Designed miniproteins, single chains. Designs and how they scored, part 35

Each design is a single chain, and the fold is of that chain. pLDDT is the mean over its residues in the fold that is shown.

## One batch from the design tools (miniprotein)

Design m1202
Fold by ESMFold2-Fast:
Structure m1202 (fold): chain A 92 residues (1-92)
Amino acid sequence: AEKEEEERREKAIEVYKELKKEKDPKKRAELLKKALEEGVLSPLMAVILAFELGLPKELQLEILELAIEKERKEGRYASAESLEEIKEEIKK
């Protein structure tokens, strides 16, 4: 329903605002993980935000692993493979 899409957009905006307020990288990672798990952020958007917010490498890898798992569970295997390639580049 259109109303459900509007509610998801509002939740995504709230997550973005909280991420901008939060200065602790671990708490930012937890906010991203929660938003990803609840479907508020797409897996790709969660990964992009982890990079743009300058999270430490270990936290970026945690977000990537969760994003890959979510894409595989949803049957988006090509997207999961693309995220795995990004993960391998970060490991270097």
Scores: mean pLDDT 80

Design m1203
Fold by ESMFold2-Fast:
Formats: C-alpha cells, sequence, structure tokens
Structure m1203 (fold): chain A 83 residues (1-83)
C-alpha cells in the first residue's frame, strides 16, 4: 500500500521531469518521500522487488529518501533559475 504509492509517485516524478514539468516533478517527489517516511519497510520492499536488489529493504528506503531529497533540491533550483 504505502510502498506501492511511493514507487508510483517516484515514477510520476521521473515522467514529469522528462517533460520539463518541474513543478509536478517536485510535487510527486515530495509525495514519494512522504510515503517512504511513513512506511520505509514497505517502500524498501517494493524498491527491492522493482530493482531486483538483495539489499535490506529499510536501507534501500533510506537510499531512495536521500536520492529524492537531492532531486527535490535540484528541481527547486531549476525552478528558481527561471530560464
Amino acid sequence: MAGEKALEYMQKASEAAEKRDYQSALEYAQKALEYIKKDPESAGKKIAEYTGSDEDPVELAKQAAKALEGAIAAAQQLIAQEE
């Protein structure tokens, strides 16, 4: 449930970024991060299944959260550049 939503929003964030819709990408990335924080084990399990990783699900969730925080910061910077 929460893990499926985290993966869904991660995918939507990537698709929005490909279309240069950084506002939607930012919103979806923030939603993905919220679902990961709400249930890291469930989110990490879905990430492990999707990537085929044998890593600990909670550690995968932490890595994904860190990556999303970086992506959110990058999207905010791109929006701020106004070019």
Scores: mean pLDDT 79

Design m1204
Fold by ESMFold2-Fast:
Formats: sequence, structure tokens, C-alpha cells
Structure m1204 (fold): chain A 85 residues (1-85)
Amino acid sequence: MEKEIEELKREAERALKEAAELARRGLAEVENPSREELERLREAARRAGELYRELYELTGDPKWLEKAEHLLGQARLLDEKLASL
């Protein structure tokens, strides 16, 4: 289980970095982000959130649940925005 937790942490950190980079690019470099860019950001945020939720389920540490809820919340907001376009 120790190896699985460390591997999952690395995957979650990579997914979070990807989501953060997509968000930075969309906000700083694209005045009006395209549907495709918003969909990519949504998927990256959801993936990171799901990985942090798995970390919470394995460890019971509420810090991972907080990260998961934040990222999944961002993904839901993006889903609503995409549905309203």
C-alpha cells in the first residue's frame, strides 16, 4: 500500500500541474477561451480531483478530501459553463 499511495500522489500532482498550466494559459494567453480549451481544463481538473479522492479513500487524511472537493467543484462549474454555451 505504501508504493500505491506514493504512485497515486505522483499521478495526482502531475494531473494538478496539468490543470494549473491549462488554467494559466486559458486566463493569461487567451482572451476568450475556446470550448475545446474549457473541455481540456474540465477533464484535467476532474482527473486531479478523482486522484485526490482516491488518496483520501486509501489514507483517511482529510487534506486529500479538501483538494479533491475543490478540484471536482471546479470541474462541475466548468461543466455548467460548457452546458450554457
Scores: mean pLDDT 75

Design m1205
Fold by ESMFold2-Fast:
Structure m1205 (fold): chain A 66 residues (1-66)
Amino acid sequence: AEPVTPEEPPAGGFVGPDASREELQAKADRTLAEVDAWLEARGLPASTRQAIRDAVRQALDDLIAQ
């Protein structure tokens, strides 16, 4: 039999429909932190990183604010 291990929610993981607005904002914050770290790891220039972070922030804020 193939063992099935329950998946743990990662830092930027999906939160179910029971998520509050605060939980969505926390997820957005974690996503922004992950994006920033990922961009730094990739060695992208500061201007490019800022543009990407701004775009991601705007998208996340729009989703939360609606």
Scores: mean pLDDT 66

Design m1206
Fold by ESMFold2-Fast:
Structure m1206 (fold): chain A 61 residues (1-61)
Amino acid sequence: MPLTPEQIAELGAYLENAGLPKDGVADARVRAVIAAFQEKHGLPVDGVADAAIAAALRSLA
């Protein structure tokens, strides 16, 4: 399911709190933060953001 702009903003805040860049580059720490966000929102927990979500996260930086 695509994320809403509000959910993307919340995910960006999670990455910022973890001290990770909002550049859409998926390393193990970024994937862990995405997985935690997915679990909180009842989404499939795979730790992966698609290209559109990555681009939206960059726009918040």
Scores: mean pLDDT 65

Design m1207
Fold by ESMFold2-Fast:
Structure m1207 (fold): chain A 99 residues (1-99)
Amino acid sequence: MVIKATYKGATLTVTLDPETGKVTAEVKGEGRLEAKSLKVEQGPTEAKITLTLKDVKSGAEGTGVATLPTSPSGSGVAAAGISAIGALLEAALEAEKKS
C-alpha cells in the first residue's frame, strides 16, 4: 500500500508492506516548503512518522506526526491514509502560521 500527500510542493510518500508490516516514508519539498527532517520509528504493531517542514522564506518550521498500524485492513487503510495526510498538513500549516 502506498499513500501520497502533496501540499504546496511538499510531498510525503508512505509505503506499508502488508506481508512484513514494514513502514517506510520519504519526503520531497520543491516549493515554499522544504523537507528538513523525516523520522520513521518502526514498532511491532504500529509505526510512528515524524515530519518537519521549513518555510524557505521565513525559516519557520512545522512538525507533524502520524501513527500508522503495521497491518491495516478495511477501514484501517483509510485511517492510515488520513493520518499521513494529517501529518503533512500539520507540519505545513504550523510552518506557515509561524511565518
Scores: mean pLDDT 78

Design m1208
Fold by ESMFold2-Fast:
Structure m1208 (fold): chain A 55 residues (1-55)
Amino acid sequence: DMPVLTDEQMEVVYERLKELEPEVVEEFEKEHEIKNEDDLLELVGRVVEKRKEEA
């Protein structure tokens, strides 16, 4: 993608999210299909909110 996030970068982000909050990722995948950058950003938001509780 020209904006900034390539397919490779999206894969890296997704893998990172699974490392940090696998349960959150699994629940999100059941409710939403991760088919584009927008869906991935929604997942990032959920993981960030969860991690904020720890930070």
Scores: mean pLDDT 73

Design m1209
Fold by ESMFold2-Fast:
Structure m1209 (fold): chain A 92 residues (1-92)
Amino acid sequence: ATFTVRLEGEDGTVVEARATYGDEKTVEVRVNGEPTDEDPLALFGRLVARPGRHRGRASAEHDGVRRTLEAVVETAADGSVTLLEERERVER
């Protein structure tokens, strides 16, 4: 199984994490295409905490089925987050 999460900030900063689960677990994290050893949840949390619009995409593939969730969220100056748009896809 493969799980990918991508978050893009209004300034063009992109954080992407890809996890592959099978006989061994592998995790790859990138910031603006460059690999990093930082915790992906901490990176996503810091990016979402920034005021502005953030575009997220989460994709999971298991047993030949791919499910993708795309969302746009807006973070206000006080740190409150609002979901603006959501789209789901299922590919078999």
Scores: mean pLDDT 80

Design m1210
Fold by ESMFold2-Fast:
Structure m1210 (fold): chain A 56 residues (1-56)
Amino acid sequence: DAAAQRARVEEIIRQGLEEGLSPAETTERLRAAGLELSVEDVSRQMRRLEERRRAE
């Protein structure tokens, strides 16, 4: 459940990065999906995902 929720968060953040959304816009999408994160947490997750993507 917690792992599934984290995977869902990561997927939405990945979609936000793909669409060029800001952290604030990505946070709004997460909130619409019933996932409650701060903009700061979303910004940190987006940065981590982008670093992983560049490493590939």
Scores: mean pLDDT 78

Design m1211
Fold by ESMFold2-Fast:
Structure m1211 (fold): chain A 72 residues (1-72)
Amino acid sequence: SELREELVKLLVSTGIMSEEEAREIAESLSDEELKEIIEELKKSEEEAKRVAFELSVELGVRELEAAVKRVT
């Protein structure tokens, strides 16, 4: 997907996350969410780093929630 590849490139360029982590995030998002996040990442380098950090934290939280549900 063109939108997913664009998001991955922008997230990786911040230096906050790996290409693998960026791909996991991109795969979890809808096309509309991808467009909105890409626009945020393009506003400034500082905003890009903030968004990348927030998405990295959110991915970690979702992974923990999924692990808890598997045990239950």
Scores: mean pLDDT 76

Design m1212
Fold by ESMFold2-Fast:
Structure m1212 (fold): chain A 74 residues (1-74)
Amino acid sequence: MEEELKKLYEEAKKVLNEEDIEKLERAIVQALTLVREGRVDEAIAYLEALAAKEKNPELKEYLKRMVELLRKHA
């Protein structure tokens, strides 16, 4: 999971602006914190809520990819 998230983050840095990279980094940190606490369903719900509200389609797609990664490892 952490290696897959790192690869996703490195890919995103090539296409997203600085503001959206900071948003993605905060989303990754919060999701991993919830996962480490055993709150995987809450991490998924958090990322789905962020993706639903996100106006940048590129950042929205990365948030959705994170949801799928968490579901695979849940």
Scores: mean pLDDT 83

Design m1213
Fold by ESMFold2-Fast:
Structure m1213 (fold): chain A 90 residues (1-90)
Amino acid sequence: VDPETLDFEVNIALIEIEAAVTLYLSKSKEDAVEGAKRVAERIREFAAQATTPEQKQALADLARSIADDFEKKGYTEAAKILREVAEEIA
């Protein structure tokens, strides 16, 4: 694995961890929305650095996966924010 590929994989893992922690710490729908906005901004930052269609697709798929997790917890508005970022970068 070259350093550029490793850096991308590490960033994906860090976003996954941040999203999981954000969902776990959310005590209200408002907390979930603010957390989803932070995660969405992180995804946008890494999408701007993505050099291949496969990398952009991976980030879009990640955003949809995180959105599904928020929706399963009843955080529909937070899930919408994450789905919107997936549509932006796809």
Scores: mean pLDDT 83

Design m1214
Fold by ESMFold2-Fast:
Structure m1214 (fold): chain A 65 residues (1-65)
Amino acid sequence: DEKKKIEKELDELFKKNEATPVELAEKYGEETLLEWLRKRFKDKLSEKTIEIVIENVKKKIEEAK
């Protein structure tokens, strides 16, 4: 449930910024996107939760390739 809430918030965030994780990874590089996500959520989420979010984003990028 918490994991699904985080995924929904992440999707909402990318939608509001008019960019998908895949588009940002393709344009700026996967590492840059992941670093941006870590920085953005560093103060709001636990290290464990950030790792889960990053892993999910990595899977979405890999599936789109």
Scores: mean pLDDT 70

Design m1215
Fold by ESMFold2-Fast:
Parts: sequence; structure tokens; C-alpha cells
Structure m1215 (fold): chain A 80 residues (1-80)
Amino acid sequence: SAEARALLAEGERLLAAGDLDGARALYEQALKIFEEEGDRAGVAEAREALGRVYEAQGDLDTANRLFTEAYVLRAELGLE
């Protein structure tokens, strides 16, 4: 949805500014909207975005899991 896409864009801006908590909150909200809509491509994009936040926070285990989940989902969709 346009709302979830806007949340991803704003989250990216906050992440670039170093607001990791703000970026995470917006990405989690975008993920929830994509999941409710059944937008599997959006779910993968939001998970990858969340992975970048966790990576920036030093939580490499959570980041790697989110990146793997996004990759697998994109592969299933033929997007890779």
C-alpha cells in the first residue's frame, strides 16, 4: 500500500540520520500493514529494512535471520 511504502521511505530517512529506534518503529508498522494485506513482496522489503536496523544496532543474529527470510521470500516470488 501507499501508506506502508511511505513508512519504509520515512524509516530509511530516520536510519540515515541515526534514529535507529524511530526507523525500527516505522519498519515494524510497514511490515504489519504488508502482512495484513498479503503483500509478500512488501513483507520481504520490510524484513530487509528491519535487518539493516538490527545490523546497525549490532544484533547480527536477528539481522541475518531477517535478511535470510527476505531472501527466501523473494526467491519464492521469482524476484531473487
Scores: mean pLDDT 89

Design m1216
Fold by ESMFold2-Fast:
Structure m1216 (fold): chain A 90 residues (1-90)
Amino acid sequence: TLIGQKYVVPVDAAAVTPILEKMEAVLSELGDDKGAEAVQRVRAKALAGATEDGLLSIALEGGIWLAVDYMLEQNEEAGVKEVKRRAEEA
């Protein structure tokens, strides 16, 4: 899903969604049901806010930092560095 051109989002919604999905799967595998539910709620909020680019942008920013921190700790994906870089370069 595209974000309105009025906004300069560090990370595209399409790039963030797979990261959140991976984080949810990893948390479920580790038995952290509460963490998995939290990620699922963030993803649901982002989807619900898709019709209003401002809300989606806010929801994604929170989700990005949570996902980046977790993925860095797990060393699950080489793309984590790129996600963090784009998030910092607004």
Scores: mean pLDDT 51

Design m1217
Fold by ESMFold2-Fast:
Structure m1217 (fold): chain A 96 residues (1-96)
Amino acid sequence: MEEERFRLEQYLANAQRLADLGDPLGIEAKRLLEKAIKEGDREAFEKGLKLLQEIGDRIVRVTDELVAAGVPPERLSLELLVDVLLGRRSVEEVRA
């Protein structure tokens, strides 16, 4: 169905954005979702979605930690959240 294809493309676009930011799980999710689209591999699709959910849960935790540390929500870009998640920046560096 057109809606199913659109949904797959949206998940792939999200995985691509995370991969472009250097998240190893985002890179793996992109690979699995590309395989799912190209080959109709349902197991690859389900595994890719699970990885995207795990990345999302980690981003929510980092967001909560930064807000608790006094970082204004308006400063929280996806790029900043991924940098903290990957250990490229500390919470204290972002707070300063």
Scores: mean pLDDT 80

Design m1218
Fold by ESMFold2-Fast:
Structure m1218 (fold): chain A 77 residues (1-77)
Amino acid sequence: SGRERAGEESRRRTLEALRRSLPELAEDEVFREALEKDPIMAGAEAGMVLMGESVDPSATPEIIEKALKNLREVVEE
């Protein structure tokens, strides 16, 4: 099944990347719930946070806050 395979790959890659650079986000409860409900959407938001950190680390907390706000909608439905 394409969706299950894409979800598994997204979950694996996202957690691996976050554990290296932003372990605090990898351990965030809202992020973990979103990753289980919609691993592709959660992976995309995590990718945006990692990209933002690579460009401007001072903006990382603001980008994380925005990502978590978006992911709360995924957790709530």
Scores: mean pLDDT 76

Design m1219
Fold by ESMFold2-Fast:
Structure m1219 (fold): chain A 72 residues (1-72)
Amino acid sequence: SMGEELVEEWLKKNADTPLAKAFRRALEEGDYATAGRLVEELAGGYEKRGDLEKARALRELAREYFAKGGVE
């Protein structure tokens, strides 16, 4: 999905950031609730910059992660 591609590109460019490290850890541990929350934080950044289309794609990905993590 567009959201997954955006996250992959962002992680590639920002690999050493605390947010990127936290996101990778959440995925490795199967903590999809935390992964979804971190993706929502990234989406908020895009929305604040006026990139509503990328923000929407990231929020869709966050909803998918929340569903995997049992968050309703």
Scores: mean pLDDT 82

Design m1220
Fold by ESMFold2-Fast:
Structure m1220 (fold): chain A 68 residues (1-68)
Amino acid sequence: SEREGLVREGQRALAAGDVAGAKEYARQLVRLGDIRTGADFYAAVADQTGDELLRKVAEMLRKIAEEE
């Protein structure tokens, strides 16, 4: 459905090196409540670009997703 479509498009963006697209799909996933998958996409973009600030954002989102 909507979440599955965003995950699929985000994976395509990451595979293509489309940083802007991958970040947009990550943002949409977080807004939809799939914070864990959104954080994973931000982390993947940070790894591809060397963006240390984005890596910290991804870690923060992961902690939020892991809290009960």
Scores: mean pLDDT 85

Design m1221
Fold by ESMFold2-Fast:
Structure m1221 (fold): chain A 65 residues (1-65)
Amino acid sequence: NKEAIEELAKIAESNLSEDEAGKKISEIAKKYKISDGTEVLKLLVEAVKKTNPNERLKKLAESAS
């Protein structure tokens, strides 16, 4: 979903805390009806590849894997 990837990319680009980033990722997953955690992780990885990723967001993704 292109829109979900774009919203995740904005989170990756932001200086958000791990907690705030996680909350926004969960909100995006719910908004776009993504109930599979693996699918959310794939979209997050795709988003961070297209932006200058926030270091804390990278750590959050690593913890989830």
Scores: mean pLDDT 68

Design m1222
Fold by ESMFold2-Fast:
Structure m1222 (fold): chain A 99 residues (1-99)
Amino acid sequence: SIEMIKTKALFMMAAMETEAIYAMRKAGYSDEDIERVQAALHRLRDVLRQRLETASEAEARQLLELVQQGGDRVLALIENKAPIDVVLQEIEQLTQQLS
């Protein structure tokens, strides 16, 4: 159902944030950089939530896939200790793709 897909997308967004913050702490990013990533992920979540309100089932499935793929890329960058600006740019690009 469309309701289940939307719920799954938002749940995955919350899980991605939790995993990203944990990974950033483990990788040795500063508290300031972690706060910047949290703010970027909150903007992404808000855009996703707004987009899901008017999404068809097919669009909701596409948004879920984009969040899954984008989340994996963000986590990989963090695990590889990418510069903070690269991590933030990846989140910003994902946010623009959802808009």
Scores: mean pLDDT 89

Design m1223
Fold by ESMFold2-Fast:
Structure m1223 (fold): chain A 100 residues (1-100)
Amino acid sequence: SLKEEIKKILEEIGKIAPLFTVPPPADAQRWLEVVEEPVTIQQLLDAVDKGEIKSIEDAEKLIEKLYENVKRVFPPGSVYLKEAEEAYNKFKEIVKKIKE
C-alpha cells in the first residue's frame, strides 16, 4: 500500500539520520519552542499512522519542513545539519526513482 511504501522510505532515511529518530534531549527542549513540528523522523512516521500523510507529496512537504527547521537552529558544519541534508537528499532520490 502507499502508506506502507511511505513508511519504508521514512524508515530508510532514518537509518542515515539517526539523530532525528529520537526525541530531542531535555536540555534541547527550547529547540522545539523556535520551530514547528516536524523535528524528528519519528514525528513523520506518526503522521503517516494518523493519516496526516496521504501521499508522497505530503511526506515530501514535511521532510522539507524538517530540513528547513534544522537549518534555522543549527550552524553550517553541524552534524545535525549534515544528517538532515543527507536525509533530505536521499528522500528526493527515492521519490525520483518511484516517479520514473
Scores: mean pLDDT 75

Design m1224
Fold by ESMFold2-Fast:
Structure m1224 (fold): chain A 84 residues (1-84)
Amino acid sequence: SLEEQKKHAVEAAEKGIAEAREFISTLDLSEEDRKKVEEYLERIEELIEKLKDPNISEEEFEEVFQELLETARELGELLAPYVP
């Protein structure tokens, strides 16, 4: 069902952010980049909480999910110099 697909997407996102936080904790980030990374992670967590809203419409879910993917992409670009 669509509800099961949404639940699986949320569970995958929650697992992904937890694994990302663990990985990022191993990186030797500058103070400035550490602050930016924390702001991106906080934004991603806020977006995941919106996706968990049982009253979220399909259209709102799509919009929030797209924003989550874009935010994750921007975080990845910021982290690229720190990853081999």
Scores: mean pLDDT 83

Design m1225
Fold by ESMFold2-Fast:
Structure m1225 (fold): chain A 74 residues (1-74)
Amino acid sequence: SEAEEVRRQLEEELKAMDAAIDAGDLPTARAHLNRAWALYQRLVELGVPQEELDRLAARIMDAVRRYTAALQAA
């Protein structure tokens, strides 16, 4: 389904963001985080169950915290 594909892409974007943070490439990390957020909004539009959306939102919030911590350390 489209929702399954979008969820897979969101997972890939979060992995790529973490790799960019580890490499010290903060502009690239921000770009991946922005794409993950856009994919999350698409899942909302597709009517993915709220329980699943809440879990994904928590993961994106954790990603935002990691990005912000890396930015503050730069």
Scores: mean pLDDT 89

Design m1226
Fold by ESMFold2-Fast:
Structure m1226 (fold): chain A 74 residues (1-74)
Amino acid sequence: PKDATPLLARLIARDAGLYDVEGVLKFKGVEMSKEEIESAKKNSYVKRDGTLVLKSSVTGKVIEVSREDVVNFY
């Protein structure tokens, strides 16, 4: 099943996964190094329920952003 809007589907096909990962992290007030942000871009994905998951390959920190949070941001 498709759990993303047409815009999200387009962004998933691009580099950095989906949305503006850096913008989403700023919206959530998450502090990450530039290297961790780049790693999160490569490892970002959307769960079946539409939750955006960002994982730092350096610290292992996981940040989850709900679909509602994303809609409110963009």
Scores: mean pLDDT 54

Design m1227
Fold by ESMFold2-Fast:
Structure m1227 (fold): chain A 115 residues (1-115)
Amino acid sequence: MKAEEEKKKKRKELIEQIKELLKEVFDKMEKEKLEEALRLLTEAIDKLVAIEVEYRGTEEEKEKIRELIDELAKKLGLPQEIVELFHELIDLGTSAEELALLFAEIAQYISELLK
């Protein structure tokens, strides 16, 4: 495989691992905390869209994504192992767009849990 295709494949595998672990975390949350998590994820998606518009393809995009992930993880109380997987995903060259899509899917999952 070409080096860029290999990185893309690893990013897809990490995204699926992160999604699975996040779903496990949110499945065990109380409804009130789950509603707060949905609000925080929606705010994070809006911030990622803003990062994509302003910083796409720049070094600042990576820095802004990392700051947002660390802040969100702290607010949600995410396990360190999930934070480390996000950092690996960022190091493999994920975009604000890829992360926004991941968070949109998780937000949809949380919305289904709240029904």
Scores: mean pLDDT 86

Design m1228
Fold by ESMFold2-Fast:
Structure m1228 (fold): chain A 84 residues (1-84)
Amino acid sequence: LPSARELAEAAYRLAREAVRALEANREALAAEFGEEAVEAALAAIRAAAERLGAALATHADDEAYLRAAVEEALAALEALGRAL
């Protein structure tokens, strides 16, 4: 099984890829779901990516902290999938 650090690194890459995908499709998504919903989704995923990046930089050896950051990021990605 992956280590907490490997899971956090993978979640960080996924969150950053999600931000890029949302930015690339922003106008189409805003037309379908409304600009407010798309901006809220972007803000939430950006916040999750920033938290994961900070956790990896400051708490790289703290498995419990990294696992909590991963769970929060996965919850944000799941919420994105429900909203859009």
Scores: mean pLDDT 82

Design m1229
Fold by ESMFold2-Fast:
Structure m1229 (fold): chain A 79 residues (1-79)
Amino acid sequence: GPSKEILELQQEIENTKAKTEQAYKQTGSEEIRKLGDKAVELLNQLPNVQSLDELQALQKEYEATKAQFDALTAKLLAE
């Protein structure tokens, strides 16, 4: 069966998709959808990373994308 790490990654992908759809439903923002889709794309790349440098670069981009998503969602929901 799938490893614990693969199951956790699949769960994070599904959670990210659900969070993106909810935020899009609340805001109507195409930019929110684009940021959410980018976060999912980055998560899907994780199992194919072959070097520590590539992993660190991908993690940095993922965290930056999440921060942008959260900041934009907070801004749009505030007013």
Scores: mean pLDDT 85

Design m1230
Fold by ESMFold2-Fast:
Structure m1230 (fold): chain A 91 residues (1-91)
Amino acid sequence: MKVTPEQLDAEVQIALMEIRVAVAKIAARNHPDQAEELLKEVRELKEQIQADGDAMLAATTDPEVRAEIERTLQGVLADLDEIMAELEKLA
């Protein structure tokens, strides 16, 4: 099974939205212990996204499609790094 870049992007955007909502909720409720657990979950999510991206690149032979996957993956990983930094401030 090959996952399209568009499908992966959509799934990640949903996950990022959910995480951002959770971060705002944690900040509002002042629960540092919850921020630490969420940070662990975001790290695991980043590792999974990297693995999925690598698998997609390994399965793709078209240079243009590969470039699009790489661009999407870089953007997603940057967003996750930003969320991790915000969680670290709350933890």
Scores: mean pLDDT 66

Design m1231
Fold by ESMFold2-Fast:
Structure m1231 (fold): chain A 86 residues (1-86)
Amino acid sequence: VAEVAKEIVENKEEFIETVVENSPAPPEVARKAAELFIEAAKALAEGDYEKAAEKYAEAAGVLAPYLPAEEAAVAEAEARAAMLAA
């Protein structure tokens, strides 16, 4: 997973575009969430698992108001998985 995190950091523009393209949130909000995911990926690549988990949770929270309850639950589950990895 650290290799994936480094790939996200190195290709952050593609990652942001993918998040914006596949997110039901407005592009501005989706980009903010993507930036938080990138910060989480940077922390994960540096071995700061607690910070990574916090940033993933923040990103999920930013997207939650724009997601149906079921999709918000999926985003929350992904953030929770990152926390459990820390």
Scores: mean pLDDT 69

Design m1232
Fold by ESMFold2-Fast:
Structure m1232 (fold): chain A 58 residues (1-58)
Amino acid sequence: SEFLELAREHTKRLLEIMKNAKSKEEYDKAISELTAEENRRLDELYQKYKDEFEKLKK
């Protein structure tokens, strides 16, 4: 599932941020950017697979 892969990639990026961030401010900024990117990718997947979601209702 591409949605599951996004969740796993998010977790890996989170761990990288935790290892590399030297301050809380740096961490918070990186997390905010990661969250924005995840939301954008989720929207793209919903747009791409909206026909599959419609099919699930039948």
Scores: mean pLDDT 77

Design m1233
Fold by ESMFold2-Fast:
Structure m1233 (fold): chain A 71 residues (1-71)
Amino acid sequence: EAARLLAEIAALAAGDGEAFAAEAERLLAAARERGDEVTLEAVLVLLRTAVAAARSGEAQEVPLTREQARA
């Protein structure tokens, strides 16, 4: 399910979505390795919210804000 959400946000938001998906995948992997279920739940909530916003066509600067000056 996480993989589906990551693929969907990457496809819907283009370049910015790819960066967001990559970071979210990293956080999910790290939390899974640590058994940190609280962080896993938080990241999944963020992913579901981002996908819902992208699907509704509502471009919000918060989820689409480019903090990607860091490459």
Scores: mean pLDDT 64

Design m1234
Fold by ESMFold2-Fast:
Structure m1234 (fold): chain A 74 residues (1-74)
Amino acid sequence: MLSVEELLARLRELVPWLSDEFLEGIRAALSNPREQVVRAADALLALFSQVRGLSPEQLAEIRALLDQLVAQVE
């Protein structure tokens, strides 16, 4: 099982233009109640699905990484 830091590092590898502030925002969101974390993950998935230049395979990997981050809160 990957740590939160490893999951965020993998996300940045898939989307190199993500800022450190954006990744810190994701980390901060994981400190919220589970319901808010799930909502944040859904919003991030919607955001990434609108990003041009991401392949369906990259989007599937991002989805899997976000699911793993949500699991860290459970």
Scores: mean pLDDT 73

Design m1235
Fold by ESMFold2-Fast:
Structure m1235 (fold): chain A 80 residues (1-80)
Amino acid sequence: SSMRQAEADRLMTEVATLMGDLFDFLAAETDPAAKLAKVDETIAKLEGIRREAEARGLTDVADLAQGVIDQLRQLREEIR
C-alpha cells in the first residue's frame, strides 16, 4: 500500500540522515576514540530502525539497515 511505502520511505530517510551525520563527523574528527564512539552511537540507532522495520514487516528495509550496520562494524575495525 502507499501508506506502507510511506513508512518505508520514512525509515530509509532516517538511515540516510544518520549516515550523512556520521560521515560529516568522521570527515572533521581526527581522534580515533571519538570516531569509534560516533560509529557505535550510529550502529545503536540503526539497530533501533532495523527493529522497527522488522516489527512493521518491512523486511527489505530491515535487510538494508542490517547491511549498513554490517558495513559500519567493518569500518569500526578499520578505525581502531
Scores: mean pLDDT 90

Design m1236
Fold by ESMFold2-Fast:
Structure m1236 (fold): chain A 91 residues (1-91)
Amino acid sequence: SLIDKLTDEEKAALTVLIDEVSGTNFLDEETRKKLKPLAEKMREKFSKDPETLYEFVKEILKVAPGLFNVEDTDEAIEKKAKELTEKIIAL
């Protein structure tokens, strides 16, 4: 799986970006604060590779779609992953 190439810390940092652009704000303030510097670095890197970012966002949404208010269907997950990827790049 493409997501398995990320460390647990990088997955958590990417989850911070997804949570921020989705407006769900389910992550606690301390976790967001700790991961913010890594999340900003990942955002800059992924702005140059939106296709890879889309695949990572899609795999994260598949793990827990309900946390991001997404229906647990492939169509809904793919649509939301594209929307969130565009929003992360626009940050």
Scores: mean pLDDT 79

